# Designs tried in a protein design run: designed miniproteins, single chains. Part 68

Each design is a single chain, and the fold is of that chain. pLDDT is the mean over its residues in the fold that is shown.

## One batch from the design tools (miniprotein)

Design m2359
Fold by ESMFold2-Fast:
Parts: sequence; C-alpha cells; structure tokens
Structure m2359 (fold): chain A 61 residues (1-61)
Amino acid sequence: LSDRQKGEVYRLTGDVYDSQGDYESAAKYYNLSSKHFNKAGDNNSSNIMNNKSNINRNKSS
C-alpha cells in the first residue's frame, strides 16, 4: 500500500471508531492517517486528520 492509501485506510478506521463512540481509538487512527498523508505530500489531508485526532482526544478526556 502507498502512504496515501494507508492514510485513507486509517481515516476510515478512525471514522468507524468515532461512530461507535470509541474516541480514544478514533484519535489514534486519525493520528496515523495524518502521518501517512504527510509522508504522501498531502499536507491538507494531514492537517484535517490531525485536527480530527485532537477533537477525538478531547472527547475521550
């Protein structure tokens, strides 16, 4: 899998956990998604996923 494809898989995994109310797991997978989008040179998607990670982390606190 390319870094872009890994970013997308982790984003979808985060979305599943978020929909289930597992905000801690959602934050983890959005953070992994952000990292892989950054490696792919997609700074916009990386920033969006990093923001989603932070939002979900705050909900889990």
Scores: mean pLDDT 88

Design m2360
Fold by ESMFold2-Fast:
Structure m2360 (fold): chain A 70 residues (1-70)
Amino acid sequence: MEEATVTVEVPWEKVGEFVARAAEIARSHGGEVRDAQVKGNTVTLTVSAPDKEALDKMVEEIRELAKKLS
């Protein structure tokens, strides 16, 4: 299992939607969101995936999601 930390800025009213959709992205790559830390508009996710390729794709999709919600 590979892990990464992703830190993004999301409007506070969209944080719940972002975390839920990030969890769906993680599941689609065979991984999961291990932890979610929220401080104002800053969300830090710890994500895991079965391999580095899945992890890299998951992180890319999560970052794109944050941009779309901003």
Scores: mean pLDDT 84

Design m2361
Fold by ESMFold2-Fast:
Structure m2361 (fold): chain A 78 residues (1-78)
Amino acid sequence: NLVDEFMKAVEAGDYVKALELANKLEEKDVEELRKRLEELLQTDPQLAANAGMVLAYSENPLAKEIGLELLTRVARLS
């Protein structure tokens, strides 16, 4: 599962692997990724910010959009 591998890479601080996985993200992965990131935003906002940075830096427009949305939400947290 691409999303599971991406989340594990971010958690491990393996941003090279996380970026590689973000570049492979397909539309079918978007719903699961958004759900996992929503959960992460509630439990570990710092890790959510790290995931958002990797996604925003991706050349994949799907990943970039999700990353920028996530970073905007992190910035709005108290």
Scores: mean pLDDT 86

Design m2362
Fold by ESMFold2-Fast:
Formats: sequence, C-alpha cells, structure tokens
Structure m2362 (fold): chain A 57 residues (1-57)
Amino acid sequence: MLAELARKGGGSEEQVAAVVEAARRGDRDALNRALAGIAAHGGNSEMAQEMARAAGA
C-alpha cells in the first residue's frame, strides 16, 4: 500500500492522508505531488524512487 510506504518514509499524518486520498480518487497528479512532498521532507531519494515504483510511475 502506498500509505505504508509514505509512513515508512517519515511522512506526516497529513502527507499520508494526501497520498491515500489521491490514490482513492485516482488522481495521478495529486498522488505524485503528495509522494514528492514526502520525499522532499525525508530527503531520501531511494525512498522517493520506491514510492514512484509502487505508484506505477
């Protein structure tokens, strides 16, 4: 689940909720934006790539 990766990446509750909401809505742009925000916050490029792979991007 994308939410699990977001939590592991150190995403805040709001960032995790944004990922879940975007995925539920099927909004690829919102999903990618939320994942990028978590990656920027965590400063972990490997985590960002893992999240992108999980999202199918």
Scores: mean pLDDT 64

Design m2363
Fold by ESMFold2-Fast:
Structure m2363 (fold): chain A 72 residues (1-72)
Amino acid sequence: MEELVKELEELAKEARELAERARTPAGRSIYLAAYHEAKKVAEEAEKLSEEELRKSIRNTRKAIEQGRRLSE
């Protein structure tokens, strides 16, 4: 549990840093959305299953990848 929360928090920080460096509004918007969603899930982790946390981690990684494609 705690290891998954830590990974999600680190992904949230990465998304925020990518948003600050994004050159396009579209890329920045996706990174910020990924940051807010990951942060929310991490804060609510006590009420979530490990499977839901793993799903959130996968979704956050996909959002970061999508943001990179739009930040060109």
Scores: mean pLDDT 82

Design m2364
Fold by ESMFold2-Fast:
Structure m2364 (fold): chain A 72 residues (1-72)
Amino acid sequence: KEEQLLEDVEALLNTPVAEISKATGIPPYRIEQYKRVLKRFLEKGDVEGLMEFVENSKTLQKLLEAAKKIAA
């Protein structure tokens, strides 16, 4: 559901890059790139594009899961 995805994205955007990198092993610069792309989808209100972007990236799915655990 859109609401759950928006909450997960918000958690990722509000979690420090260093904490996500430590939890996932993904380099900080990659996490920053994903955050920039997600912010652009939110600025445009493009929820469909955001959903498709998340669905097509295993790395982004891993980042969202990690941020959700850190935020909890």
Scores: mean pLDDT 82

Design m2365
Fold by ESMFold2-Fast:
Structure m2365 (fold): chain A 62 residues (1-62)
Amino acid sequence: MIEWLGDYLVVTVTRPVSTPVEEAIKEALDLAEKELPGGEVVDIRVRQTADSTTVTVVVKKK
């Protein structure tokens, strides 16, 4: 999921819990860079359940 909140880009990636957290983070960051090249990463949030790892990256427009 990719969503705009004013000047902030929010990218959310969900993967199976068997996926290493760093791989999920890398995927979210790669998507954020593709959507907003040169944006400033202001937050990285990781949530895990029994079945999934969800990474949310927040990037500022400048």
Scores: mean pLDDT 81

Design m2366
Fold by ESMFold2-Fast:
Structure m2366 (fold): chain A 74 residues (1-74)
Amino acid sequence: SEAERKAAIRAEAEARLDALLAQLRANPSVSEEQIAAAERAKANLLAFLSDPSMSVAAAEAAARIAVAEFERIL
């Protein structure tokens, strides 16, 4: 179902962003401001992905953008 696909997208995005946040926190060249912004971006994405009206395509796009932004900081 679309709900199951969205749940999978959310779980995968959360796990990947948590791993990237750990890398950001371990990187001495990354500022505390960048880490705080990344933590807010993760929280915003998870709130967005929790909206039951959200399409699978919108969920996939939002997750991909958030991951790319974290990778850009690294």
Scores: mean pLDDT 85

Design m2367
Fold by ESMFold2-Fast:
Structure m2367 (fold): chain A 80 residues (1-80)
Amino acid sequence: SVQERARRSGKALKDPRLLDSLSRMIKSAVEKTISERQGDEKKKKESEIELLESSAEVYRILGDEEEAKKNEKKVEELKK
């Protein structure tokens, strides 16, 4: 229901880990862009992994376990 969704979202916004995860996502996105422009493939890959890991954490905090697992699987594929 709309009420259940609003209640879960309010609880997630109270989680201090959400702000930390969002900050790491923003930093990783910026670092990935810089690395791409500089041709640093190693840093680009590291930033992409961190972005996916931070995104998975955000989805988990929001209660979207399926999307969290998809991002974690992409991380594992990149580490191969």
Scores: mean pLDDT 78

Design m2368
Fold by ESMFold2-Fast:
Structure m2368 (fold): chain A 76 residues (1-76)
Amino acid sequence: SDQSVVQQLKDNMDNQFNNVVSNQSDYTEQEVTDQMNQMYNDSMQQGQDSGLSTSNMQDVSTYMTNRRLDVVVSMS
């Protein structure tokens, strides 16, 4: 279902976020930014390829954007 795809994309982002936060001393700010941007782009593309509705794509986009902001706060 669309909701299963949405949840999978959110879980993948949460795993990436946790990896970055747990290992932040091993990454530069640029590397973290690049990883999170790549994850966002890949997740949005996967959502489009999976045929997610506009509403579900907005949900994914909002979640990803909030997680990217959380990473910046965690590194400060």
Scores: mean pLDDT 79

Design m2369
Fold by ESMFold2-Fast:
Structure m2369 (fold): chain A 78 residues (1-78)
Amino acid sequence: MEILEEAEKVVEEITRILIELARILGKEELIPLFEKAGEDAKEMARRAAEESEEKAREFLEILRKDLEKLREMLKEAK
């Protein structure tokens, strides 16, 4: 399922940004939590894809909005 692959890639990008933010802000203790949240989000994406393509698309839209917000936060943290 192409949408699932895209959702997993977005989750990986979100996780990468969160880890970068944690390092910039000196909150390295949060890195394991962000890694776990990323794995949990991938599992949620898989479950959505198993239910329907529509549910997978809805979840991907949520992930994309979160990614946009995180990119803005990263820009402000610079």
Scores: mean pLDDT 81

Design m2370
Fold by ESMFold2-Fast:
Structure m2370 (fold): chain A 103 residues (1-103)
Amino acid sequence: KKKQEEILEGYRLMKLAEVNGASPEEQLKLIDEILKSDYKSVGAALQLKIIEAQEAGDVKKYEELKKKLEDLINGKSTPSKEEIEEAKKLLEEKKKELEEKLK
């Protein structure tokens, strides 16, 4: 339950930042807070991958990522240690991108 709630929260925080047009500074601060939670990091990283798939027009990858998110939120699957580490790595890469944009 609590792990599923944190995954959903990380996903929603990242999605809302995108929808609201959060500044690079606001996004950086948000990612730093998300990175303090393994499970929020998983949810946020999944949203970053979902956006990438949508922008690329990769319908199959989009559907697979949405299903993975749903299975995690519903407790049908649990993120592995490797998936948590990969999620944190993706968020750190996003931080570097945002820092570069701030110049």
Scores: mean pLDDT 84

Design m2371
Fold by ESMFold2-Fast:
Structure m2371 (fold): chain A 68 residues (1-68)
Amino acid sequence: GKTNMAALDQIKQATKDTLRQTFPSLSDDTINRLVQYAIFQALMNSLPSLEALKDFVTSTALKSAAAL
């Protein structure tokens, strides 16, 4: 919901930064697609907290990048 938009935006930005640091050769477009995929996967799961959401998004994005 709108109440957690700022937290979700911070999770997206932190995940992008982590991907840039771990895979500096990836384009902005690829990073954005990986983050969007990770968010989509997170929304399909019943996650109990914003912390769990952050951990899941970061882990999923890194795993997806490593599979490229």
Scores: mean pLDDT 78

Design m2372
Fold by ESMFold2-Fast:
Structure m2372 (fold): chain A 80 residues (1-80)
Amino acid sequence: MEIEITLPDGSKITLEIEGDVTVEELVEKLIEKAPKYKEPLEKILKSLKEDPETANYVIPEEKIKEEAQRILRVAKDVYL
């Protein structure tokens, strides 16, 4: 499926998701599609390596957009 995500700067990206996606996999997809946020997103990935329960959490389909936007907000506000 294709999900339109609004970046913190107001621009939009489209994520292509096939089947289940974990929090870690979602962050990896965001790094690919939002290179402007690559460095802060890589810091989030590093943090997830210390929390495998969160990293491996399978995001419900209806929550993927909300979770992606939350991750990008954290990337901007905490790591930029």
Scores: mean pLDDT 80

Design m2373
Fold by ESMFold2-Fast:
Structure m2373 (fold): chain A 50 residues (1-50)
Amino acid sequence: GLPQDVVDALNSLPEEVRTKILNISNGNTVRLTEYVNHYLKTGKLPPPPI
């Protein structure tokens, strides 16, 4: 499972942002955590992988 801090952060995001992060992480919990942290620091979604 995800750490509680990451779950709480996801639940604090707007629905559209949360859905996008979940889609681009594609079930990878490490990427999910990175994308959540990126959004919290910058207010922007991470760029898609090349």
Scores: mean pLDDT 75

Design m2374
Fold by ESMFold2-Fast:
Structure m2374 (fold): chain A 65 residues (1-65)
Amino acid sequence: EQELVALVTAMEIRAIAAGVKIRAEGVGGKIHLYLVEDTPEGLEVAKEMEELAKERGIELEVYLP
């Protein structure tokens, strides 16, 4: 769980730096990533987060608005 929290925090920091609004939470050993707005920048951030989670062996699900 601590590594999930760390990854969620890293995702939120990156999204803030990119000006993208997200909500991320750990649910059942997975990360649920919610895009607040359907923007091209948001989709790019979501793709980057999917790759990062995959590298760390953590399942990520992206939910569009």
Scores: mean pLDDT 78

Design m2375
Fold by ESMFold2-Fast:
Structure m2375 (fold): chain A 105 residues (1-105)
Amino acid sequence: VEEVVKKMEEIVEKKAKEWVDKPDASREELAKMLLEVIEEVEKVLKEYEPKYPEFSKLLLKLLEVRRELIERSVDADPSERARLMAEADERAAPLAKKIDELLKK
């Protein structure tokens, strides 16, 4: 499992560095960058699904929640965005807990 986590961390770190260099990025540009990160992580998870099926499926569900949040928030007003973020965090919490439990094994 550590090999999958390391690859995901490398993707996130590389993209996070690119975000710091774009302080004037529009919501659409930021959404596109976040969706690119999700797409790259999904590819890694699908590659490792045969070896780590439960872990990969849980993370793919978590990424689906985050992708839906990003896609719905682009056209949303600030209050709707806050509501969508809260809803996504509530949906993500039980998935994150199960992932943490798997990482302890």
Scores: mean pLDDT 75

Design m2376
Fold by ESMFold2-Fast:
Structure m2376 (fold): chain A 82 residues (1-82)
Amino acid sequence: MERKKRGQKLAEEIKNAPSEEERKQILLDHGDIVEAKTKEEMEKQIENLRKRVEELEAQGADPREIQALRNRIKTLEEELKK
């Protein structure tokens, strides 16, 4: 299956849907694509947060700020394990 092409088609169908009920139906019909797209977004967020942690550690930033970002990474990683 071409998930990337299906994801683009899904986004266009949602954008062009005239009502919220139709948007919900499209999401239900393409639940596998919505899940895959959400996982890709979470993986990208994890990567960006890891880079931010490294930058803050290099700058000697507040340990509490670094810990908050690490907690966010852990939450996203746990969600990806589902």
Scores: mean pLDDT 68

Design m2377
Fold by ESMFold2-Fast:
Structure m2377 (fold): chain A 104 residues (1-104)
Amino acid sequence: MIEAEVEVEKERVRAGETLRVTVRTSEPLTPAQAERIAQLILERMPAVREARVELDESEEGKVLRVEIVASEEVSGREAGEAVAEAVREAHPRPENVEVTVRVR
């Protein structure tokens, strides 16, 4: 079973602003999973113009940094939940993924 924590830096961002989300996982993510997560965020969130993802090599691929560029107002909770669902769906066995969302 993979455990993941999604941490959202802000409760809300406006159009043109960037929302930062950090995903911490108990097992490493692959570059292919990171790219799939970015695609799923864009598919799930019409208010998002761009989703950029970076795997932290210093943390052995267990930390994914996500930058969401908003085209409209985005709730941090909504973004966190969309990222959590993307993390789950990008895994080969979504049923083995437990995700917790925290908004600062």
Scores: mean pLDDT 85

Design m2378
Fold by ESMFold2-Fast:
Structure m2378 (fold): chain A 63 residues (1-63)
Amino acid sequence: KKEEVEKLEEEARRHSAEVLRLTDEIYQHQDDVERTQRLSAEAQRHAARMVELHEKAKKLKDE
């Protein structure tokens, strides 16, 4: 149970790091609309996955 929670939280941290990295990429390439749109979509996917993993970890802690 505890190891499962730790794995979910670690995976969520990786997705969080990717969101930050992609946000920095967007800022660096703000003049490239096509690249910025693609990077924004990727960042949103990572953010959604991070939320899902946090919710799963919370449910396991509450069990």
Scores: mean pLDDT 80

Design m2379
Fold by ESMFold2-Fast:
Structure m2379 (fold): chain A 100 residues (1-100)
Amino acid sequence: MKRAVLLAVAQIIAGLNPSLSDEEREELAEAALNEDIELLKEYIDKYADPETAKLLKNALETFDVKDLAKAIKLNSKKVPLSVEEIAEKLRRLLEEAERA
């Protein structure tokens, strides 16, 4: 559960910011896999709007999926991913991490 929340936060940030480089996307994914909460917070502060940042930071502290759902709903115009699609991406990232 905890790692899934961190990966979901990383995916939301990446989805909101199409201008992120491949290197930044890889760093963001690695931060989630390594549970580097401080680096995830830096990306949130750099790339998320204040309302989204508050919700994502709260999710990083509480691991409450309701804050993730609120962040996705707030950004529904920019994040074309359903909760199910995010779950599928998280499953793939976890499988790649277990293989590494």
Scores: mean pLDDT 71

Design m2380
Fold by ESMFold2-Fast:
Structure m2380 (fold): chain A 85 residues (1-85)
Amino acid sequence: MLEEKRKELEEKLKKIDKLIEEAHKEKNKEEQIKILEELIKELEELKKFIEENPEIFPEEDRKKLLEQIDGAIEQAKKKIEELKK
């Protein structure tokens, strides 16, 4: 059970890494916005997963990771607004 949850976490992190890389490589504004919107969705799902599975993380690491995810979501939203100019 715990090992399965850890595998799910690793898969979610790999997907997020791929979306970040794709967003960086994309030159078309409309396509880049779509990738960033998908990234936000995946980050929100990751945040929910971490909140629902506190046993996977020490309390301090969990709080730090959640803060980093919130920061990443905010940065992605800000970049979408910049691209919509």
Scores: mean pLDDT 82

Design m2381
Fold by ESMFold2-Fast:
Structure m2381 (fold): chain A 91 residues (1-91)
Amino acid sequence: GEETDGLKKGLKNYLSSLTDLTKLDLSNLNLTELEVGMFDVLTNLTELNLSNNKIEKIEEGAFDALTKLKKLYLENNKLKEIVPPAPERLP
């Protein structure tokens, strides 16, 4: 719907201002899709919480910039397949 599309665009704009974050909580935001480039500015992020959304799709490369990410929470989403950013770098 229009509300979901508006939220997704607003989130991209919001994330572009958060370059120094090491931890980000994006839970309970009704997100349905993660797009490539969405997290590109968050290069210092070590924890990302995406739990309790409605995520059905993660685009290839969506987590490419998250080179320091150690903890990713994806519980209570609608993913058919979980795509971790770098499995060999995560516990």
Scores: mean pLDDT 71

Design m2382
Fold by ESMFold2-Fast:
Structure m2382 (fold): chain A 82 residues (1-82)
Amino acid sequence: GEFEAVFENFDDAQKQAVVAALVAGARSVAATVNPENPTAAEAQAVADAAQAAILAVPGVESAKVTIDVEKQKTTVEVKAKA
């Protein structure tokens, strides 16, 4: 599917921390999801877990993760604290 990630005002170390948090958060729920036929609710649970994990990273002001199952598109938008 399509993947889009936007990082506003991040250095390389902060980007690596955000990616690690995203992967950890998504994996906490993804193991219970059917990868061939995920429901909208299962996709939302993965998105919510990834978003919460990113928001826990020091220096993150906002994070939004959206998974559109029908369009097979994942969007990640993250902003650093000024």
Scores: mean pLDDT 72

Design m2383
Fold by ESMFold2-Fast:
Structure m2383 (fold): chain A 68 residues (1-68)
Amino acid sequence: SAMDRLVAEFRARLDALVDEILATRASRKEISARLGALAEEGLAAGIPEGEVKRLVTEALARLDARLA
């Protein structure tokens, strides 16, 4: 479905952002701003708030696991 494609694309963008953050010395402020911007783009694209929250939480968990 179109929604499945939007969710998959958003997840891929989050994964790419996580990889970029891990490859750089991004500050917590920069991380927060970039994740927030992607979340707003996902909402604007019509992805349900619950899906955006789930995917962002998954991305944050990946960052926490790699930065700890």
Scores: mean pLDDT 83

Design m2384
Fold by ESMFold2-Fast:
Structure m2384 (fold): chain A 85 residues (1-85)
Amino acid sequence: VTLTRAQVKALIREMRERGVISPGVADLMLEAVDRTEGPLTLEQVLQIIENAVFSELLAGRLSEEEARRALAAATAAARAAFEAA
């Protein structure tokens, strides 16, 4: 199962609107999706989530607790979106 880049971007915007991820994490994820060719697998989306969350954690813009919560919630949302597809 794959999602289109448009579907993944919609998922990222929804997660940002619901406060699942910070604006900074969302912006990094959207940039990563734009660099990807074609539709995305669950593994690719999970890697994008991890890279964005850890980037913001390493930059000092997220605490370890915020990073852990964002990673868990965004991972769950991504898995649910792929199961629904």
Scores: mean pLDDT 88

Design m2385
Fold by ESMFold2-Fast:
Structure m2385 (fold): chain A 90 residues (1-90)
Amino acid sequence: TAEQLYQEFVEAIKNQNYKRAIAILGQLKTVDPALARQAHKMLIEEAQKLNSPTALAIGYNELVREFPDSPEREEYLKLAAEGVEKIMEL
């Protein structure tokens, strides 16, 4: 169910498994767009809080892929690019 997917998403975030969290978002989007929107915002907040180059690059690039028509798309691309830039500097 959508509620079960949302709980799995929350657990993925708690475990810092952002790849899995984004995959669950894609599933939530098809069954419950409202819950998907809430999960989407939670993922953004967690990625920003960690300020991890890897989390920023992977998380935001996959958010763009899963939500190409999002009004936040340009913000995600900018944050993903920032993460990639930091990784390339290493």
Scores: mean pLDDT 70

Design m2386
Fold by ESMFold2-Fast:
Structure m2386 (fold): chain A 92 residues (1-92)
Amino acid sequence: MRREALEAAAEALRAAIEVFRAYKEYGEAVEDIPEALAAGERAVEAFRRLLELDPELARRVLEVIAEAQRLAAEGRYDEAIELLEKALREVE
């Protein structure tokens, strides 16, 4: 596996975990939290790099994030965070 692609995937997943933890803590007010906004920006930038480096890995990361978003929409934030943490462990 290309180390740079795995590093980009790990960065995107770590940033996504920070965003989901902020959603759990602050709910609708998450957009007013500077750390959450910064984490969202880092996730997008890391994902853009990943897409250029390894489109297949980017697709898998996007699928995991999409599933985490579905869980969060149901109020299942702990399960969403656990899913992202499991994916992070697989790319570290």
Scores: mean pLDDT 79

Design m2387
Fold by ESMFold2-Fast:
Structure m2387 (fold): chain A 92 residues (1-92)
Amino acid sequence: MLVVSDVILAEAETPEAAVEKARAAALKVPGLTAAGGIATDVESARRLAELIRERGVGRPAEEFEAAIGEELAEIEAKAKEGNAAVVVLARE
């Protein structure tokens, strides 16, 4: 079972490149795995990172993702204008 442990923020020229940059940074954190990632604008990315740290850490990744479904939908709507990414770090 993957348990949310931390979060990474990255910025790049495109949403896809920002997600890849965040995942590359995640690989430098020993003992943690990138459980999921989303591209969005910088403000929404920071809001999501705070939500993950306050409400996600210590929870199964799938349960947390389901719990914040409405917030994720709003953030995904902004992804079309975004050049930032949030990657969830998890442990088994």
Scores: mean pLDDT 76

Design m2388
Fold by ESMFold2-Fast:
Structure m2388 (fold): chain A 101 residues (1-101)
Amino acid sequence: KAKEYILKAAELLRPFAPEDAERALQYVKDGKYDEAIVTLLAAVAHLVLGLPRELIEGVFKNKTKEQKLEEAKRLLDTARFLGLPEEVIEAIENLIKAIEL
């Protein structure tokens, strides 16, 4: 079930972060779901906050499930406030579902 949500998030983010979407899909193929989630969360945080992707990945890699969920929810609220594309908002919603599992 987590796999389904990660795949949907990667597809939705492909127009905005094609390299990160492909990396996440490769992690899913390798059964590395946490690495896939971290990759897509970092891509979203880069789109929402404008911070360097590598810095964000390093920070998220060491976060607990609860901390990742809290950050994903904050990114969702910020994306909605900024009026980001519906695809980005839906991708964050799918990542939240993947993290909750």
Scores: mean pLDDT 85

Design m2389
Fold by ESMFold2-Fast:
Structure m2389 (fold): chain A 80 residues (1-80)
Amino acid sequence: AMAEALEYLKKAAEAFEQGKYEEAAEYLRRAARADPLPAFRIAYLGAADVVLNIDDREKSRQINEEALAQARKEAERLLA
């Protein structure tokens, strides 16, 4: 169910922020199993693989890329 997938996604984000990457990856895989939409399932599984194979440098790069992507979304919304 969509609501169940979103709850797992929230738990994955919280675990990732706490540096619990194995736990975050498990929640992302659970979100993939709960989501009925193939595109979102693929995205969750991809994120889980990245989290499990990340070293400290790659983790910092990913966090910066995510922050930049969020800033661009907010800029697009303000300029619309």
Scores: mean pLDDT 68

Design m2390
Fold by ESMFold2-Fast:
Structure m2390 (fold): chain A 62 residues (1-62)
Amino acid sequence: MVTPEKAAEALRRAAELGDGTAARTAAWESVKQGGKGDPEAAGRAAEARDAEAARELGYISA
């Protein structure tokens, strides 16, 4: 399946690009399941990475 390979790459890339805690947690949970093809995990990692990465990289004051 192409989906699991893409999901794994997206999760890894999100973590490398400046992941946040949520992005790392999602990636780790996906790996823990040992299952390939978790689009929800990939989406969650991308979403969390966007929010957390911007927060960590830009230090956004709430």
Scores: mean pLDDT 53

Design m2391
Fold by ESMFold2-Fast:
Structure m2391 (fold): chain A 73 residues (1-73)
Amino acid sequence: MKEVVERAVEAVKRMKEQGHEPVILTGQESVSGQSWVMVLDPATPGVGASFLEEMPSLEEAKRVAEEVRKKLS
């Protein structure tokens, strides 16, 4: 948990340094059921996600996103 949060925070900071406006997103694939957390700039989707991590559950993915947002507030 803490490790993933720290890596996601770092990804957000790197994208901001490069002039992007990153957001943290969570989701689950409908077919595989695999949950994920990612950091990307929705205004420049061609840049791609600077961070993508598979999570054991959607609940854990959401907890990571909440902790990242708290650290960036």
Scores: mean pLDDT 76

Design m2392
Fold by ESMFold2-Fast:
Structure m2392 (fold): chain A 95 residues (1-95)
Amino acid sequence: MKEAEEIRKRLEELNAEYEEKGLDLSAPENREFVREALKLGLEAAILTIRQGEKEGKLEEAEKAKEELRETIEKLLKEGLLSEEEAKEFLKKLEE
């Protein structure tokens, strides 16, 4: 999908920035960078899970869904996702 390619390119860009700049991801000034990277990572993970389900990798897909639900809940608790963002990602994961 075109979306998967665009997500991948943006993740590669963010990873390059992280590595080049040696960003302290715990620093408040880098919170928006962390939020963008996390949201793109969640979108990429959901697409990977859907592809795995299509390929019959049901056990791997179910485990990844479980881990991703925990990740979304943790990010919401830490304030890295809004309640609306978390709800949207959980809805996409269950579709």
Scores: mean pLDDT 76

Design m2393
Fold by ESMFold2-Fast:
Parts: sequence; C-alpha cells; structure tokens
Structure m2393 (fold): chain A 62 residues (1-62)
Amino acid sequence: GVEEAARRLAELAGLSLSTAEGVIRAMLSEDEAGQELIARIFEKETGVPAEKVLEIVEEAKE
C-alpha cells in the first residue's frame, strides 16, 4: 500500500514520511510516461535509481 511504499522511499531517499507519501501519491496520479519522467528527476535529485522509484510506486498499488 501507499504507506509501506512511502516508508521505503523515505528510508532510501532520506525524506520525511509525509514528503515521501506526497511523492508516491503524485506519481500514482500520472500516466506511465509521467511516472517515468518524475522517477528520472527523483533519481537526479536524490540518487535513488529511477527503476527503484518505479518499483516502489508499483508496490503502492498493493
């Protein structure tokens, strides 16, 4: 779910839980292309690989 995905993203990127939850929710509102774009930007800003960010967003749907 979103809470578990946010917790994982927060730990990997060094973000607060509330910030990570906001990122997950924002990405879930985008189409696949929008998710890939945000994941690439997130990788550049935080160093977390875009593929890992996309994996975590997919886990948020569970």
Scores: mean pLDDT 84

Design m2394
Fold by ESMFold2-Fast:
Structure m2394 (fold): chain A 77 residues (1-77)
Amino acid sequence: MSPEQFAKAEDVALEAWVELLRRLGLEDAAERLRELYERKDVKGMMEVLREAEPAIEENWELAEEIAREAEKRMKAI
């Protein structure tokens, strides 16, 4: 896979997580995740997702739907 294809896959993954957090009403978490991604702060990103885990588990069908669409987009790269 080329570096350009990897960058596109990372962007798709980030947008999927941001969309999920926003749809769960966690807009502050979505904004923090984007900022941490720009800083390449993987530990900070993991902490944001960990804080969101209970809301994601309560809405697992939505999370699966968003993940499936992200996988389709990544496979199209």
Scores: mean pLDDT 78

